Designed miniproteins, single chains, continued (4). Designs and how they scored, part 86

Each design is a single chain, and the fold is of that chain. pLDDT is the mean over its residues in the fold that is shown.

## One batch from the design tools (miniprotein)

Design m14973
Fold by ESMFold2-Fast:
Structure m14973 (fold): chain A 76 residues (1-76)
Amino acid sequence: DEERRRRARELVKKAIEEAAKKAGTSVEDVTDLSLDIDGDRVTVTATSSKGTGSASFTVPEEELPYVVEAFAELAS
């Protein structure tokens, strides 16, 4: 579903931006990104030369595949 994919990409993109900011850097200067899923809770962790930061959000279980796909695309 295109709408669910678009929403997942927006959520993941914002989480990456927040994690990078907490890591003390911009998205383009992030060296590593990781995704952790615990039930319906998704955590994105960004690592940079200045430190590490994380941002979390929740999605329904049926939307988790779209979140994983969006993260794989955006973290590449």
Scores: mean pLDDT 82

Design m14974
Fold by ESMFold2-Fast:
Structure m14974 (fold): chain A 85 residues (1-85)
Amino acid sequence: SHMMKEEELQLNLALLEALKLSDPELFEELLAPLPEELREKILEALKTVTDEGKQKALELISKLKPEEVIPTVKEAVEFVAKELS
């Protein structure tokens, strides 16, 4: 089934919050190209991520091959940036 847009946003926010906790340097590198105002909106939105959402996102990342991690989290950044712009 196709995920609703709000559910897709929450999943992508959870992936970014999980990344921020597991690899803060990569998280900063991926957000660096974004405008400062958009980065602040993303950081604020990450505060809405639940502990259950973070755990599910960490499980998803752990199932990815190393070469799949960066493309996956980059797509999450692009999705969240578009939704919060």
Scores: mean pLDDT 81

Design m14975
Fold by ESMFold2-Fast:
Structure m14975 (fold): chain A 73 residues (1-73)
Amino acid sequence: SAGAAARALLEAMGYGPDSPLSLEQAVNAVRAVGGLGFVSAAAGEAAEKRVRDLGRPTVTGAEVVAAVEEAAR
């Protein structure tokens, strides 16, 4: 699944579910999942928007995974 791919990518980068990511790091992770073919371009854009719409300077790894999973539905 797209969420499983996002989780695996974040874990490879050293980020667990509670790890803080900057908005830039979170957006880059979403783009990497899209680049690997796990989400469509539209779903990738929706996941990026979901992360930005949280309105915070940092997000957790779990929130990035959730944004990717929701966008891929």
Scores: mean pLDDT 81

Design m14976
Fold by ESMFold2-Fast:
Structure m14976 (fold): chain A 59 residues (1-59)
Amino acid sequence: MEELVLEAVIPHPLSAEVAEAYARWEARQLEADGYTVQSVEVRLTADSTTITIRATRAA
């Protein structure tokens, strides 16, 4: 099993809706590449948005 942790740090505050839409888009890209998405986490701050996606694939 291959484990991937994708962390995207955006140096701008995003709305929760926009951050979730971006996270869902990234998750779909990983699924298209043969990964199974295990978790999606979005962290919002005044200065930045951090999106963390954990996925696995058979290796």
Scores: mean pLDDT 80

Design m14977
Fold by ESMFold2-Fast:
Structure m14977 (fold): chain A 76 residues (1-76)
Amino acid sequence: MSKEEQYLELVKETIKLVEKKNPEFAKKLREALENAKSIEELEKEINKLMGTLSEEDFKEFIEAVKEASEKVKKKL
């Protein structure tokens, strides 16, 4: 997979994990993924969304990203 394909897969797997604990935030991540015209735009929107999270929700999000990253590595 290209680095861009790996990033898209990481975002998709992260959304699946986040949806179970924070469905509203998962919806915002999906909207960012659907509306972004480039990987750079998607990264900027996700970073902006991360800045809106509470400290507790941010920690949960980082754990979801770590779990998603391990799932993506298994597909390589």
Scores: mean pLDDT 80

Design m14978
Fold by ESMFold2-Fast:
Structure m14978 (fold): chain A 75 residues (1-75)
Amino acid sequence: EEEAELIRSQAKVIANTYREKAERVADTDPELAAEYRRIAELSQKAAEFAEQGKVDEAKKYLDEAIRLGRRLAER
């Protein structure tokens, strides 16, 4: 299941990236750090659903994580 594997890999990268971003700004901007952690958690859930073969749910969580990241940047 190539699609599930791709989603899992992408979701893990996004989750790790946003966890690192959150850690870097935790002392300077705690509110932004919290938003980054939220995106990381959604991406982590997407990876978990993809590992379970629940591709549609994985896509839903991944899309939400991406949407929140873009919206946060556009505020």
Scores: mean pLDDT 84

Design m14979
Fold by ESMFold2-Fast:
Structure m14979 (fold): chain A 66 residues (1-66)
Amino acid sequence: GAVAEAQARIDQLRAEATELRNKADEYAKKSVPLATYYRAQADKVEAEANALETSLQAGIDALKAA
């Protein structure tokens, strides 16, 4: 259902953000511009995951209140 699909997407975004953070840490020793780029991408992906998680929780709470 929709909840399971939303949770799967949140999990995918969280994993992607973690990979981008790991790349940023690796590139910090080789290229500051690339490290900065990957951190910015990780921040964007994490923000998307946080927004989706907040929306999912609000939806669950609304269903419980009904």
Scores: mean pLDDT 85

Design m14980
Fold by ESMFold2-Fast:
Structure m14980 (fold): chain A 94 residues (1-94)
Amino acid sequence: ATLDLSSLPEELQALVAEIEAFLAELKAGADAATQALLDRLLDAIKRTAVESAQQGLSLEATRREIAGLLQRAAEFLPPGLAARLRAKADEIAA
């Protein structure tokens, strides 16, 4: 699936790229089920960024929505990965 991220504000492009890099690090040591979950999470984050930009939401509101996606995904992950996702969500929401 291809989403045109080039139309997003520079700050949202940077945020998505940061999260993609973070999730790629988590995937490197993960099993297939965890990798699939993290891929679906990244797709959801990209869709949320595009939809928020189209609706004219603030960067702050978009960051909160993305943080919420990370927190919900953490519920389905092993404790170590869940803790890393929650820490990243808290960083993004700040």
Scores: mean pLDDT 83

Design m14981
Fold by ESMFold2-Fast:
Structure m14981 (fold): chain A 71 residues (1-71)
Amino acid sequence: SVLDELERMLAGLEKAEEVLDSLSETALKVGLKEAQEARKFAEENREKAPELAERVIELTDRLIKRIEEKL
């Protein structure tokens, strides 16, 4: 379901944020793409899970900014 996918994304992104400073440039570029895709999925599914989608969007915005500062 959309809810399960958003929860999975949120958990994965939270874990990625914890280890962000230890990631290689290649891993950061992959993470950037994944965060951008997760953000788009959350925006597209706001109607189905507004609270969870907003949490994913907020986390991906923060994560994208941090990754871009490192690249």
Scores: mean pLDDT 85

Design m14982
Fold by ESMFold2-Fast:
Structure m14982 (fold): chain A 112 residues (1-112)
Amino acid sequence: SLEDEIKKKLSSLSDKEIEELFNKADTDGDGYLDKEELKKAIKLLFGVELSEFQLLDVFLLMDKDSNGKIDYEEFKEFVRSTDPQVLADLATILSGGSPYGRPVQQAVDKVL
């Protein structure tokens, strides 16, 4: 399943690779990812470019504290997440849907 492919991709990353990816996406070096930097991180992780709506939904999955920023610990927790709901929501977003009921256009472009 797509969820299994996502889980395999995320679980294959070492702590060092997660840190290097975060630092590469954090273009201003402030220790946080905004939406544009998160878009870069997702492209590095999955090789896909998200729409603005998909990016907002992924941001919401990572920003569980609703502080409007993704720090390294939140990013690492997301990558290491074993929560089936998080994986299902991410699979829905990467497939062009929305787990939050937003009107989205179906993205049929490559997912993983």
Scores: mean pLDDT 72

Design m14983
Fold by ESMFold2-Fast:
Structure m14983 (fold): chain A 94 residues (1-94)
Amino acid sequence: SLKDKLESLLTFAEIILDWARERNLPEEVIEKIEEIVELLREATEAPESEWPKLLQEVREKVEELYRMVKDIDPALAQALQEFLEAIEEIIKEA
């Protein structure tokens, strides 16, 4: 279901947050990931009609985060590209 995909995005974001903390990435990066996690939690509690707006906000924050990390942590940048693809799939189906 779309809700299961959304919950999987939240889990993915939480994994990215733990990974960023383990790698001691800059506080600015960690804070941006925390904002993404909070928006996804909000989306999981929101009606499906609100998902496109909330997921677009998540998408914009993930794109900003990608620009911040692409030259610092290429592995995280790759994970964020996969994350963006997953977000786009849910937006198109919602």
Scores: mean pLDDT 85

Design m14984
Fold by ESMFold2-Fast:
Structure m14984 (fold): chain A 104 residues (1-104)
Amino acid sequence: DPLGELAEGLSDRDRFLLQMMLKTKDEESLEALERALRGLDVQRVREDKSLSEEAKQYLIEAHEALLEGDLEKARIYFVKALAILAKELGSFEAAQVKVSRLLP
């Protein structure tokens, strides 16, 4: 389980959605993930006062893994960031909205 202890404190629904993201390997979903992570503004992430340092670290590591061509590592770290954000913001949907606002 790549989420490990990060799954603690998540609702059953949010845990299920994050696990599905880790297992999704279809081309359309992978292309969407690549575009999102490639467009991530690292400086905006670093300067966002509403993000924890743990969430920032996972988002930046996901972006860096993508630039190195490690799509599996990028996906795992991105899902870990969403898990932290879902706990901090109260839902998976809130985490997705927050991440979308970090894109241009």
Scores: mean pLDDT 80

Design m14985
Fold by ESMFold2-Fast:
Structure m14985 (fold): chain A 75 residues (1-75)
Amino acid sequence: MKEEIERLREEARRYQELAEKSAQLAADYAKKAKESTDKATAQLYKMQELGYKSSRDLFQGQKDYYEKKAKELEE
């Protein structure tokens, strides 16, 4: 029981790290889009921002799933 809960918490931690890295990349591309003086380059950075936001949301969902499973096993 305790080892299973610990494994689920470790999976949640890994997905949390992936979500945080994706969020940071989205923020970096958002900044580059705002600072770009070329509309075509700004649009390209905006597309990268949206891609990383999608990855962030996916990884956040996985993190929440594993946290919920760990909590259910703790009662």
Scores: mean pLDDT 85

Design m14986
Fold by ESMFold2-Fast:
Structure m14986 (fold): chain A 114 residues (1-114)
Amino acid sequence: KYAAELARLAAEVEALRGLSPAQVDQLYAQAKALLDQAEATKDPEKRRALARQSAALLSKVWFSGRPVTEDDIAMLRRVIDVLQESLDALKDEDLKLQASSDLVGTSAMLTAAK
């Protein structure tokens, strides 16, 4: 149930807060290496996958309680640049879904009014 799921998520965050500085530095180094690979890759699918993996590791670094640095912000901007195309695609799909829902609703109202 929801209470058990929230407890599990809280435990996962607490585990990240228990990481040593060396473990946090290792996660950051891995995230940086993945982003460097993403920027060097010409394959769009591989490029996006590497950027997503880099972002996931950066989130673990931040949830560990390590202070955010200027380098972290610069790295996040680079990740966002690679992922922007996917975010734009999601926005288009949301707009299409909303338009489709409005058309179905209007058709149902016309049928009921007759």
Scores: mean pLDDT 66

Design m14987
Fold by ESMFold2-Fast:
Structure m14987 (fold): chain A 79 residues (1-79)
Amino acid sequence: MPQAPEEAIDEMIKQAKEAGLPEEVIEHLEKAKETKKYLEETGRAQLVLADDIIANNPDEAVREDARAARARIEALLAE
């Protein structure tokens, strides 16, 4: 089943701790988790902005660009 990327990082941290890896490795994995969360939050904010442009922008070309951008962001967040 597709595993949420956040769950995959949590599992790696758990396995690293159980394997007795150095704290520096565990800290690196925790930083990767924080970075991923920030990117997901940024992606969600971009989707909200795209939806607003699609609904309210009077320029059809700008709305088409926003729909294309939304589809790309949605695909990236689904991975």
Scores: mean pLDDT 72

Design m14988
Fold by ESMFold2-Fast:
Structure m14988 (fold): chain A 76 residues (1-76)
Amino acid sequence: NSPEELLEEAEALKREGDAALAAGRPGAGEEAAALYERAAELYRLLIEGGAPEELIPELEKKVEEALANAEAARAA
């Protein structure tokens, strides 16, 4: 996938995770956590793939945020 496609996919997965968590159904936390973890993987691929240095801190923060959201979703 192109870097632009990976970023779009990661952003979409994050939004789907947010929506799943908001649904509040049994298993919603685990579903949201899986979506957030996949988003984090795609952000990491962007960093490894040579994203511009100016974007790397933002992408690293997105990885941290996604992983924290996954952990929180499983705990809730």
Scores: mean pLDDT 82

Design m14989
Fold by ESMFold2-Fast:
Structure m14989 (fold): chain A 93 residues (1-93)
Amino acid sequence: DKLAEEVREVLETAGKRAFAEALVEAGFELATKRVNPSEAERERARAIAPKIAEETAGMSEEELEELLNSIASAPASIQELLEEAIRRVKERL
């Protein structure tokens, strides 16, 4: 619940591009700490983050809330990625 609200606040305050950039950086940071990522895995992370940001940008507020609520059922790694991205954006504000 709080995660969905924090994503919305970050998107309204910093914008979708800043969030997408933070998401890519968070992905590299988490992967580097837990797993030694291959170059191919790093490239996949770079490709995926902008696509998620673009999908989010095209969503209505209701669709976004529904998606974020669905993320609560997602693997912990995805939730951790979003939390780290939110933290990075807030730190830069």
Scores: mean pLDDT 62

Design m14990
Fold by ESMFold2-Fast:
Parts: structure tokens; C-alpha cells; sequence
Structure m14990 (fold): chain A 88 residues (1-88)
């Protein structure tokens, strides 16, 4: 179905886009949705959709932040392993 095809494409595209974003954000251990959106040249809405999908797959985790600070994210061990496999 078109939905299954879009989900598969999003998961495949996500790994490539996160790799690109990490290369641009290489001096940072973690990133916000705004920093990811800016690094990839996409809207915050699209970046939020990608982050939500990655969180459901266990590829990203939310980090504790000070009160009032924007939510920060980083790759999980599973996320790092999947990126390593795609670069192989």
C-alpha cells in the first residue's frame, strides 16, 4: 500500500538525513528539533515528524533539560548501529 511504501521511504530517508544533520552538528553531543531543521534545510514540522518516527523506532532518545529549555535529542545505541550499517 502507499502508506507502507511511505513509511519504508521515511525510515530509509531518515537515516541518510540524520547522518547529514550529524555531520553539520558534529561539535554537539545532542540537538534540538530546530537545530536539526536548520542543519537539513527543512521545516520544524517535517523535522518533528522525523523525530517522532525515530523515537517510536527507538533510534533517538529525549534528554533531560533545564526548565524552559527546548527538548534535546541524541542517537541511541540502536540508532548508531543502524547508521553504521547504512555507511557500510
Amino acid sequence: SSEDERLAAANKSFADLILEGIEKLKNKESFTVGELAEALGISRSLATGMLNSALEEGLLERLPVPPGAPTRYRLTEKGKELLAERNK
Scores: mean pLDDT 69

Design m14991
Fold by ESMFold2-Fast:
Structure m14991 (fold): chain A 77 residues (1-77)
Amino acid sequence: SLKDKEYEIQRRKREAEAEKFVAEMEKLYGGPLPSLVEVVRRLRDPNLTPEEKDFLLKLSYALTVLEARRQREALAA
């Protein structure tokens, strides 16, 4: 249906944006980023700076989007 096609386009756009963010951050930090589990654990630290918290929230979102893609692709294979 038209709604299904629009949903898939928006999903692919979110996945592409998440992939670009992770790739750019890996390049900036010179290596692989922490896992989603590690990012969520770090977000529980009450001593995070506002900048660290903002970065970890953005990273958590991007990693969640990419994990959902991996799970969907694994089920389709």
Scores: mean pLDDT 83

Design m14992
Fold by ESMFold2-Fast:
Structure m14992 (fold): chain A 110 residues (1-110)
Amino acid sequence: SDNELLEALINSLTTRDESEFQQNIDVLVSNKDSLLSLPPETLLSALYNGLEKAAEEPTPTDFRRLVDLLHALGEEFYQAVLEAARAGTGNGRVVAGSLLPAATLLGFKV
């Protein structure tokens, strides 16, 4: 369901367990077409919520997980989120700013 995909996206950013992280990534990758069919503003909102929650308890692995998430979901996911971020307000800037270093590391178009 759409709600399960959004929860998997948020949990991939907030979980502190590597096995849980990989399980959430596997759910997202297995349902990538469904994820990309969601409104980009909905994806942006979920990413914002996950990033804000993760920032309350920062860990040294946060950036690596963000890189792994973007690598798994690919450039199409990143571009959809980036377009929504450009059309939006303050929340979009937070998401875009957090994703940009990871996207740059992966060689995605920024």
Scores: mean pLDDT 83

Design m14993
Fold by ESMFold2-Fast:
Structure m14993 (fold): chain A 59 residues (1-59)
Amino acid sequence: MEKDIEEMYRRLLETARDALARHAEDPGLGGRGPKLPESVSDEEAAEAARRAAEEARAE
């Protein structure tokens, strides 16, 4: 059971990352933020994934 949740988190992290990259490339929506993919902390990635999960859960 726990493995299923871990896989879900991993998938969400990948989806969130893809969405963030897409949003940053979109000049119309106005992307902002530090472009430090290698310097970001695990906590920042986890928080971004959590936000994406909450949004996906709402819909």
Scores: mean pLDDT 61

Design m14994
Fold by ESMFold2-Fast:
Structure m14994 (fold): chain A 92 residues (1-92)
Amino acid sequence: SLVERAVEALEELLEWAKGMSEEQVEKVLELLEENKMEEAIKRIKEAKTEEEKAEALVSALIRLYELGKAEEVVTEEQLELLEIIVEAIRSV
């Protein structure tokens, strides 16, 4: 049940990330730069498809969540999804 909830949360977060404005994406990139996450920045900037970009953004947000910094770029709704995903990752 935890894995099923994490998959659903991941799918919801990926769909949300596809709808991010350029301004929202730039805010995420700024925060990644402040935290010296150069690989995450490259993955987002080099993404060739909407799906690759969404996956790169969600991966970056998961890492920011683990650092306690995701609150700076996402709302409470997205934080709840990130919590479910990270809890599932830690249970493996």
Scores: mean pLDDT 85

Design m14995
Fold by ESMFold2-Fast:
Structure m14995 (fold): chain A 75 residues (1-75)
Amino acid sequence: SSEEVARLVGLLLRALAALEEGDYEAAIEALEEMAKEFPVIREEVEKAIEAVRAGDAEAAKEHLLKALKKFDEHL
């Protein structure tokens, strides 16, 4: 639904803003909420969290793009 899309986008924007600011703890918190609320993309979001912990923001974004594609396919 549009409400589910709005919630996912809100969490994504929080994670991306935190990554840009170098606030990896805040980024991981937003991504953990995303994994909890959206089971269909949980595996890809967990891979994004692992990338953030490794300090690889580009790999994290790549996994988030894969998660978004998977979510769109299940709407």
Scores: mean pLDDT 85

Design m14996
Fold by ESMFold2-Fast:
Structure m14996 (fold): chain A 66 residues (1-66)
Amino acid sequence: AAEAKALAEKVRARAEALGPLTEQNRRLVAAIAEEIAASEVVNRDGLIAYKGISPAEFMARIDAAA
């Protein structure tokens, strides 16, 4: 879906904004973006979520990984 692709692009942009990443963190971010882009975005409890995880939660996980 277009929403999943847009979220994947936001994930990549956030990763770039965090500066240089280790190879492991780059692979993690790429895997998350691929999962989001390949998966259906569903609306759960009024929130747009990927498999029940909100975009904000994904962004928080990336921030924690950096």
Scores: mean pLDDT 57

Design m14997
Fold by ESMFold2-Fast:
Structure m14997 (fold): chain A 77 residues (1-77)
Amino acid sequence: SLDDFVTRINQTLSEVRDLARSASPDVASRAQREVDQIRSVLAQAQQLDPNSRKAVILLTAAGIRAVGLLTELEIAL
């Protein structure tokens, strides 16, 4: 479901925040800005019809960005 997909992305973003606590203040600040941007995309997607192509594209993009951010932070630490 849409809600389950959003929940999974939010769980990934929580893991990013947890890893950022072990990082330098500059890395933590950059990670928080990226998390905020991804959350903005999720909020935009949730305003759309969940069956719309645009909603699917935005959700997919948010998911890719969240996993990418987690991967970059794991490498940086």
Scores: mean pLDDT 83

Design m14998
Fold by ESMFold2-Fast:
Order: structure tokens, then sequence, then C-alpha cells
Structure m14998 (fold): chain A 93 residues (1-93)
């Protein structure tokens, strides 16, 4: 029973990874735009904080790719725009 639950969770994780891979071009575009904003506005942050923000950028790009697959291009583009504006707002002094 526990092995079945573990396999179910692993299958869901693999499905998510497959969705991200199929939408890799969009994911890479989202990550690139967020990384560019982080480089332009985050230059005052310590390296440890930059590394944490880069991890969040990667996670946001993955979420955007999944959203593209589930709700389509318009919703995914809105998420990118909102994430970019929030990142810039957070990094602004």
Amino acid sequence: MEEEERRRLEALRREREEIIERNREFRERVEAELRRALREHGHHLPQAELDEMLALVRASADEAAVLLAEKGEEEAEKLLKEALEELKKHLAE
C-alpha cells in the first residue's frame, strides 16, 4: 500500500517533468527574462541571496511551463509579467 502511494507520487512528479520538458522553449524564455531582471536589479545582493533568488527563478519558470500546458499561453504570459513586476518591485530600493 505504501509502495503504491510512493509510485503514485513519483508518477505525478514524472508527469510534471514531462510537461516542463515538452514546453522547454517557453520555460527557458521565462527563466532568461527573470534572470535578466535579477542581474539588472539584484547586483546589490550578497551571493547567497542571489543563489536563493536564482532557485526561485527556476521554480517560477517551471510553474509557467506547467501553467502553459494547463491553461494556455495567455495565462502563462500573465504569470511571467506578474512575476517580473514583483521581482523588480522586491529588488527596487
Scores: mean pLDDT 79

Design m14999
Fold by ESMFold2-Fast:
Structure m14999 (fold): chain A 58 residues (1-58)
Amino acid sequence: SESEILQTLSQEFPSLSNETLQSIVNTALGLVQVGVAPESLLLPLARMLADVESTYSN
């Protein structure tokens, strides 16, 4: 579920704000909804987006 993904990301990326994490989850969900990625990759996609944001954001 969306709440489980958000909770997982908040534990793995504690430096990211709740607003940023929600934006990442919404982006990953949007990509799945438009068929860019399969639903089975939703969590890996969200993790990738969070990792990029955490790496390049101060």
Scores: mean pLDDT 80

Design m15000
Fold by ESMFold2-Fast:
Structure m15000 (fold): chain A 100 residues (1-100)
Amino acid sequence: MLLTYSLTVDIDSPVGTETVFLRVESPGNLTLEPVKTPEGDLEGVSLVTVDGKNSTWVVPVPRNGERLDVTVTVEDETPITIKLETADRVLGTLKTINVP
C-alpha cells in the first residue's frame, strides 16, 4: 500500500552562507514530489541503491530560513528520515516519520 505524507519543514541552518541540502531517506522505495517554497518548486535528485530502489532524495535549498512543503510517498509504514546537510557534512535530523 502507498502512503503519502505532507509536512512543512522550516530551514534554520547554522551555516549562513553555504548551500544546504534537504536529504530524505527511507529503507524502501521513496518518491519525493517537487518541494514547494514561496519562491517556487525545488527539484530533488534521487540516489538509486544497488538494488534499484529510490531510497534517498537530495534537494538543494538555496536560502536559509526558508519554509519548505515536502510531500513523500512510501510503501506501507516504512521509516522516513529528513536531514539537513551541506556538501561535506550532516547538520542534523529535522523530522522522523514511522521511526520506532
Scores: mean pLDDT 70

Design m15001
Fold by ESMFold2-Fast:
Structure m15001 (fold): chain A 97 residues (1-97)
Amino acid sequence: MISDEEIDKAMREIKLAVLRAVARRASDDHIRAALDEWEAKQLAAVKDNPEAQELVKKRKELELKAYEAARRGDDEETEKLLEEIEKLTKELKEKKA
């Protein structure tokens, strides 16, 4: 159990590094367009589940905030947002089942 938390932390550190690289190289418009496309596909997949639709929308907003925090170099805020995204992703999987 303790080992799983260490793995999760390592995965967050990798995601943080990737997110910082994307935030430095990609334009805001490109990031927003990619997230808009992702949201549209996910909403179509959960069209019969209003709870899952709200979780999809919330995840998109958290992803946008994470990119903005990473661009500012606010690693603490970015890590917190990544943790919230992970929690939301778990809830979304449970609602799709």
Scores: mean pLDDT 76

Design m15002
Fold by ESMFold2-Fast:
Structure m15002 (fold): chain A 86 residues (1-86)
Amino acid sequence: MEKRERMIERMRRLLEEARRRGTPGQEVLDRAIELLAEEKGVPVEVYYDAIRRGDGEKVRELTRELEELAARAAGREAELEAVRAR
């Protein structure tokens, strides 16, 4: 499986688990950042440090990547639900 597809699948599972367990949004965000850092081979501290310092470019990059992964994960979950319903 391509690295990006693995990230999308991990994000889908994270969001599905969070929805079913009622996980707080802040905790979900933290887990998503950890997931992204792990899959990209980047220390999670790099992202938290950028957020803490207000590194606008790095924060925008992180936000865009997380939003894209979440959107693709949501789309895949919807597709799986449609297939299970058929």
Scores: mean pLDDT 76

Design m15003
Fold by ESMFold2-Fast:
Structure m15003 (fold): chain A 100 residues (1-100)
Amino acid sequence: MEMQSLIEIALKTAEELKLSEEETQRLLEAASKLDSELYEYAKEKKISLEEAAREMAEKLTGKDHSSWSPNQISLTLAALKAKELGIEKAADYLEKLVKS
């Protein structure tokens, strides 16, 4: 898979930052839900999962992501979700990875 799943990103983030079990569970549940939403959106629009993720990221950020890699897009979506959950450490970590 060229694009990392949001669950994979969430697992790596939780491990790297040594998040609590509660924070890890919340992040994984949110990532799993978003992966499912992306899959259904891609099916409905008859586009690739990568294109679905890019469109969602562009809509949420208001920025053009046409030059972004699939991994940068996945990291951006994960960062936005971590921020929504109030897991600031995860949001900051993921935002730095996008900019790298």
Scores: mean pLDDT 80

Design m15004
Fold by ESMFold2-Fast:
Structure m15004 (fold): chain A 79 residues (1-79)
Amino acid sequence: SPAREAARGLVELRKLAEEAINYAKQDVEKGKEILEKMRKLGEEMIEKYPGAADLIRSEMDELTKKVEEEIKKVEEQRK
């Protein structure tokens, strides 16, 4: 089912976001690299599952915001 496959992809996006946050605490550049991998996967999923595109975009926006906020906090703590 395309809906089930899209749901599995959302789980993977969430895992990548968590990995990006965890890596950013040790290495901000690695955290940013994982964030870009998450964005690329999200775009590939939107093309593959157009019926779920709005759901995927919404999740991507929320996850991107969370990762960017955590990266900002780590960078501010190192200044």
Scores: mean pLDDT 83

Design m15005
Fold by ESMFold2-Fast:
Order: sequence, then structure tokens, then C-alpha cells
Structure m15005 (fold): chain A 60 residues (1-60)
Amino acid sequence: SAAREQSMAELREFLEEKFPEKADEVMELFEKDPSLLLEYAIELVEKNEKEAIDYVLSKK
């Protein structure tokens, strides 16, 4: 959907600004397993952005 495509583009831009070295790997993981987006959102709410990203990378 257009809303999902926009959200993914915005997420990519955010990651490229804040975590440029990890952005491509994290986005590739989200494309490979979209269920990680929900897990990322939960970790983001419960902890912080850095720990949420590290959690996603741990699923590699």
C-alpha cells in the first residue's frame, strides 16, 4: 500500500541519518522478514531506537 511504502521510505531516511552504517542491513532484514517491523516497533516503545535496531540485527 502507499502508506506502507511511505512509512518504509521515511524509516530508511531516518536510519540513514542516525545509523548510516547499519541502515542498509536493517532495511534488508525488514524486506526479508516483515514481521520484524512489529518487533522493532515494540522494542522502540519499550526501550529506545539503538536497542531496537540492535535487536533487529540480532535476528540475522
Scores: mean pLDDT 79

Design m15006
Fold by ESMFold2-Fast:
Structure m15006 (fold): chain A 73 residues (1-73)
Amino acid sequence: MRYRVTLYDPKAPLDRDRVEALVAQYGGRLLGITEHPDYVELIIELPDGTDVAPLEMALLEESGASGVSRERI
């Protein structure tokens, strides 16, 4: 499954290598990062049936973002 994960108001720029390692820890693959002034979009691929919520929580912690949203694409 592919997901667009949006992190709102991150406190610091995301380190791609750290994000890739974090996504891989949850069995996934980082396909892309797009930075915007007020948010960051991540395109991630996870195995079918994987719970995305633990990865979302880890990404919130890593980024210091104020919020996260997820969209299946």
Scores: mean pLDDT 83

Design m15007
Fold by ESMFold2-Fast:
Structure m15007 (fold): chain A 81 residues (1-81)
Amino acid sequence: SEELVQRLEELAKRLEENGFPRSFVDQVRSAKRLVEEGRFGEAAQRLGSLADSLASYGTKEAEEVAKELRELAEELRREGE
């Protein structure tokens, strides 16, 4: 889905703008590439793992991004026919 790809790019930019490690930004962009390749299940697993890592940060911004990542992972699992 073009919408899912756009939301992932927006989340990658949001992480970058808020000073999160490049590794988190790179993981979101890797998930975006998996979505573009139709590998929705793998993308969902990576976003779920990243959300768990972000939840450990204890900041409101990290919690909000983790929530969006989990919502995207759930949508990607539904797209994976």
Scores: mean pLDDT 83

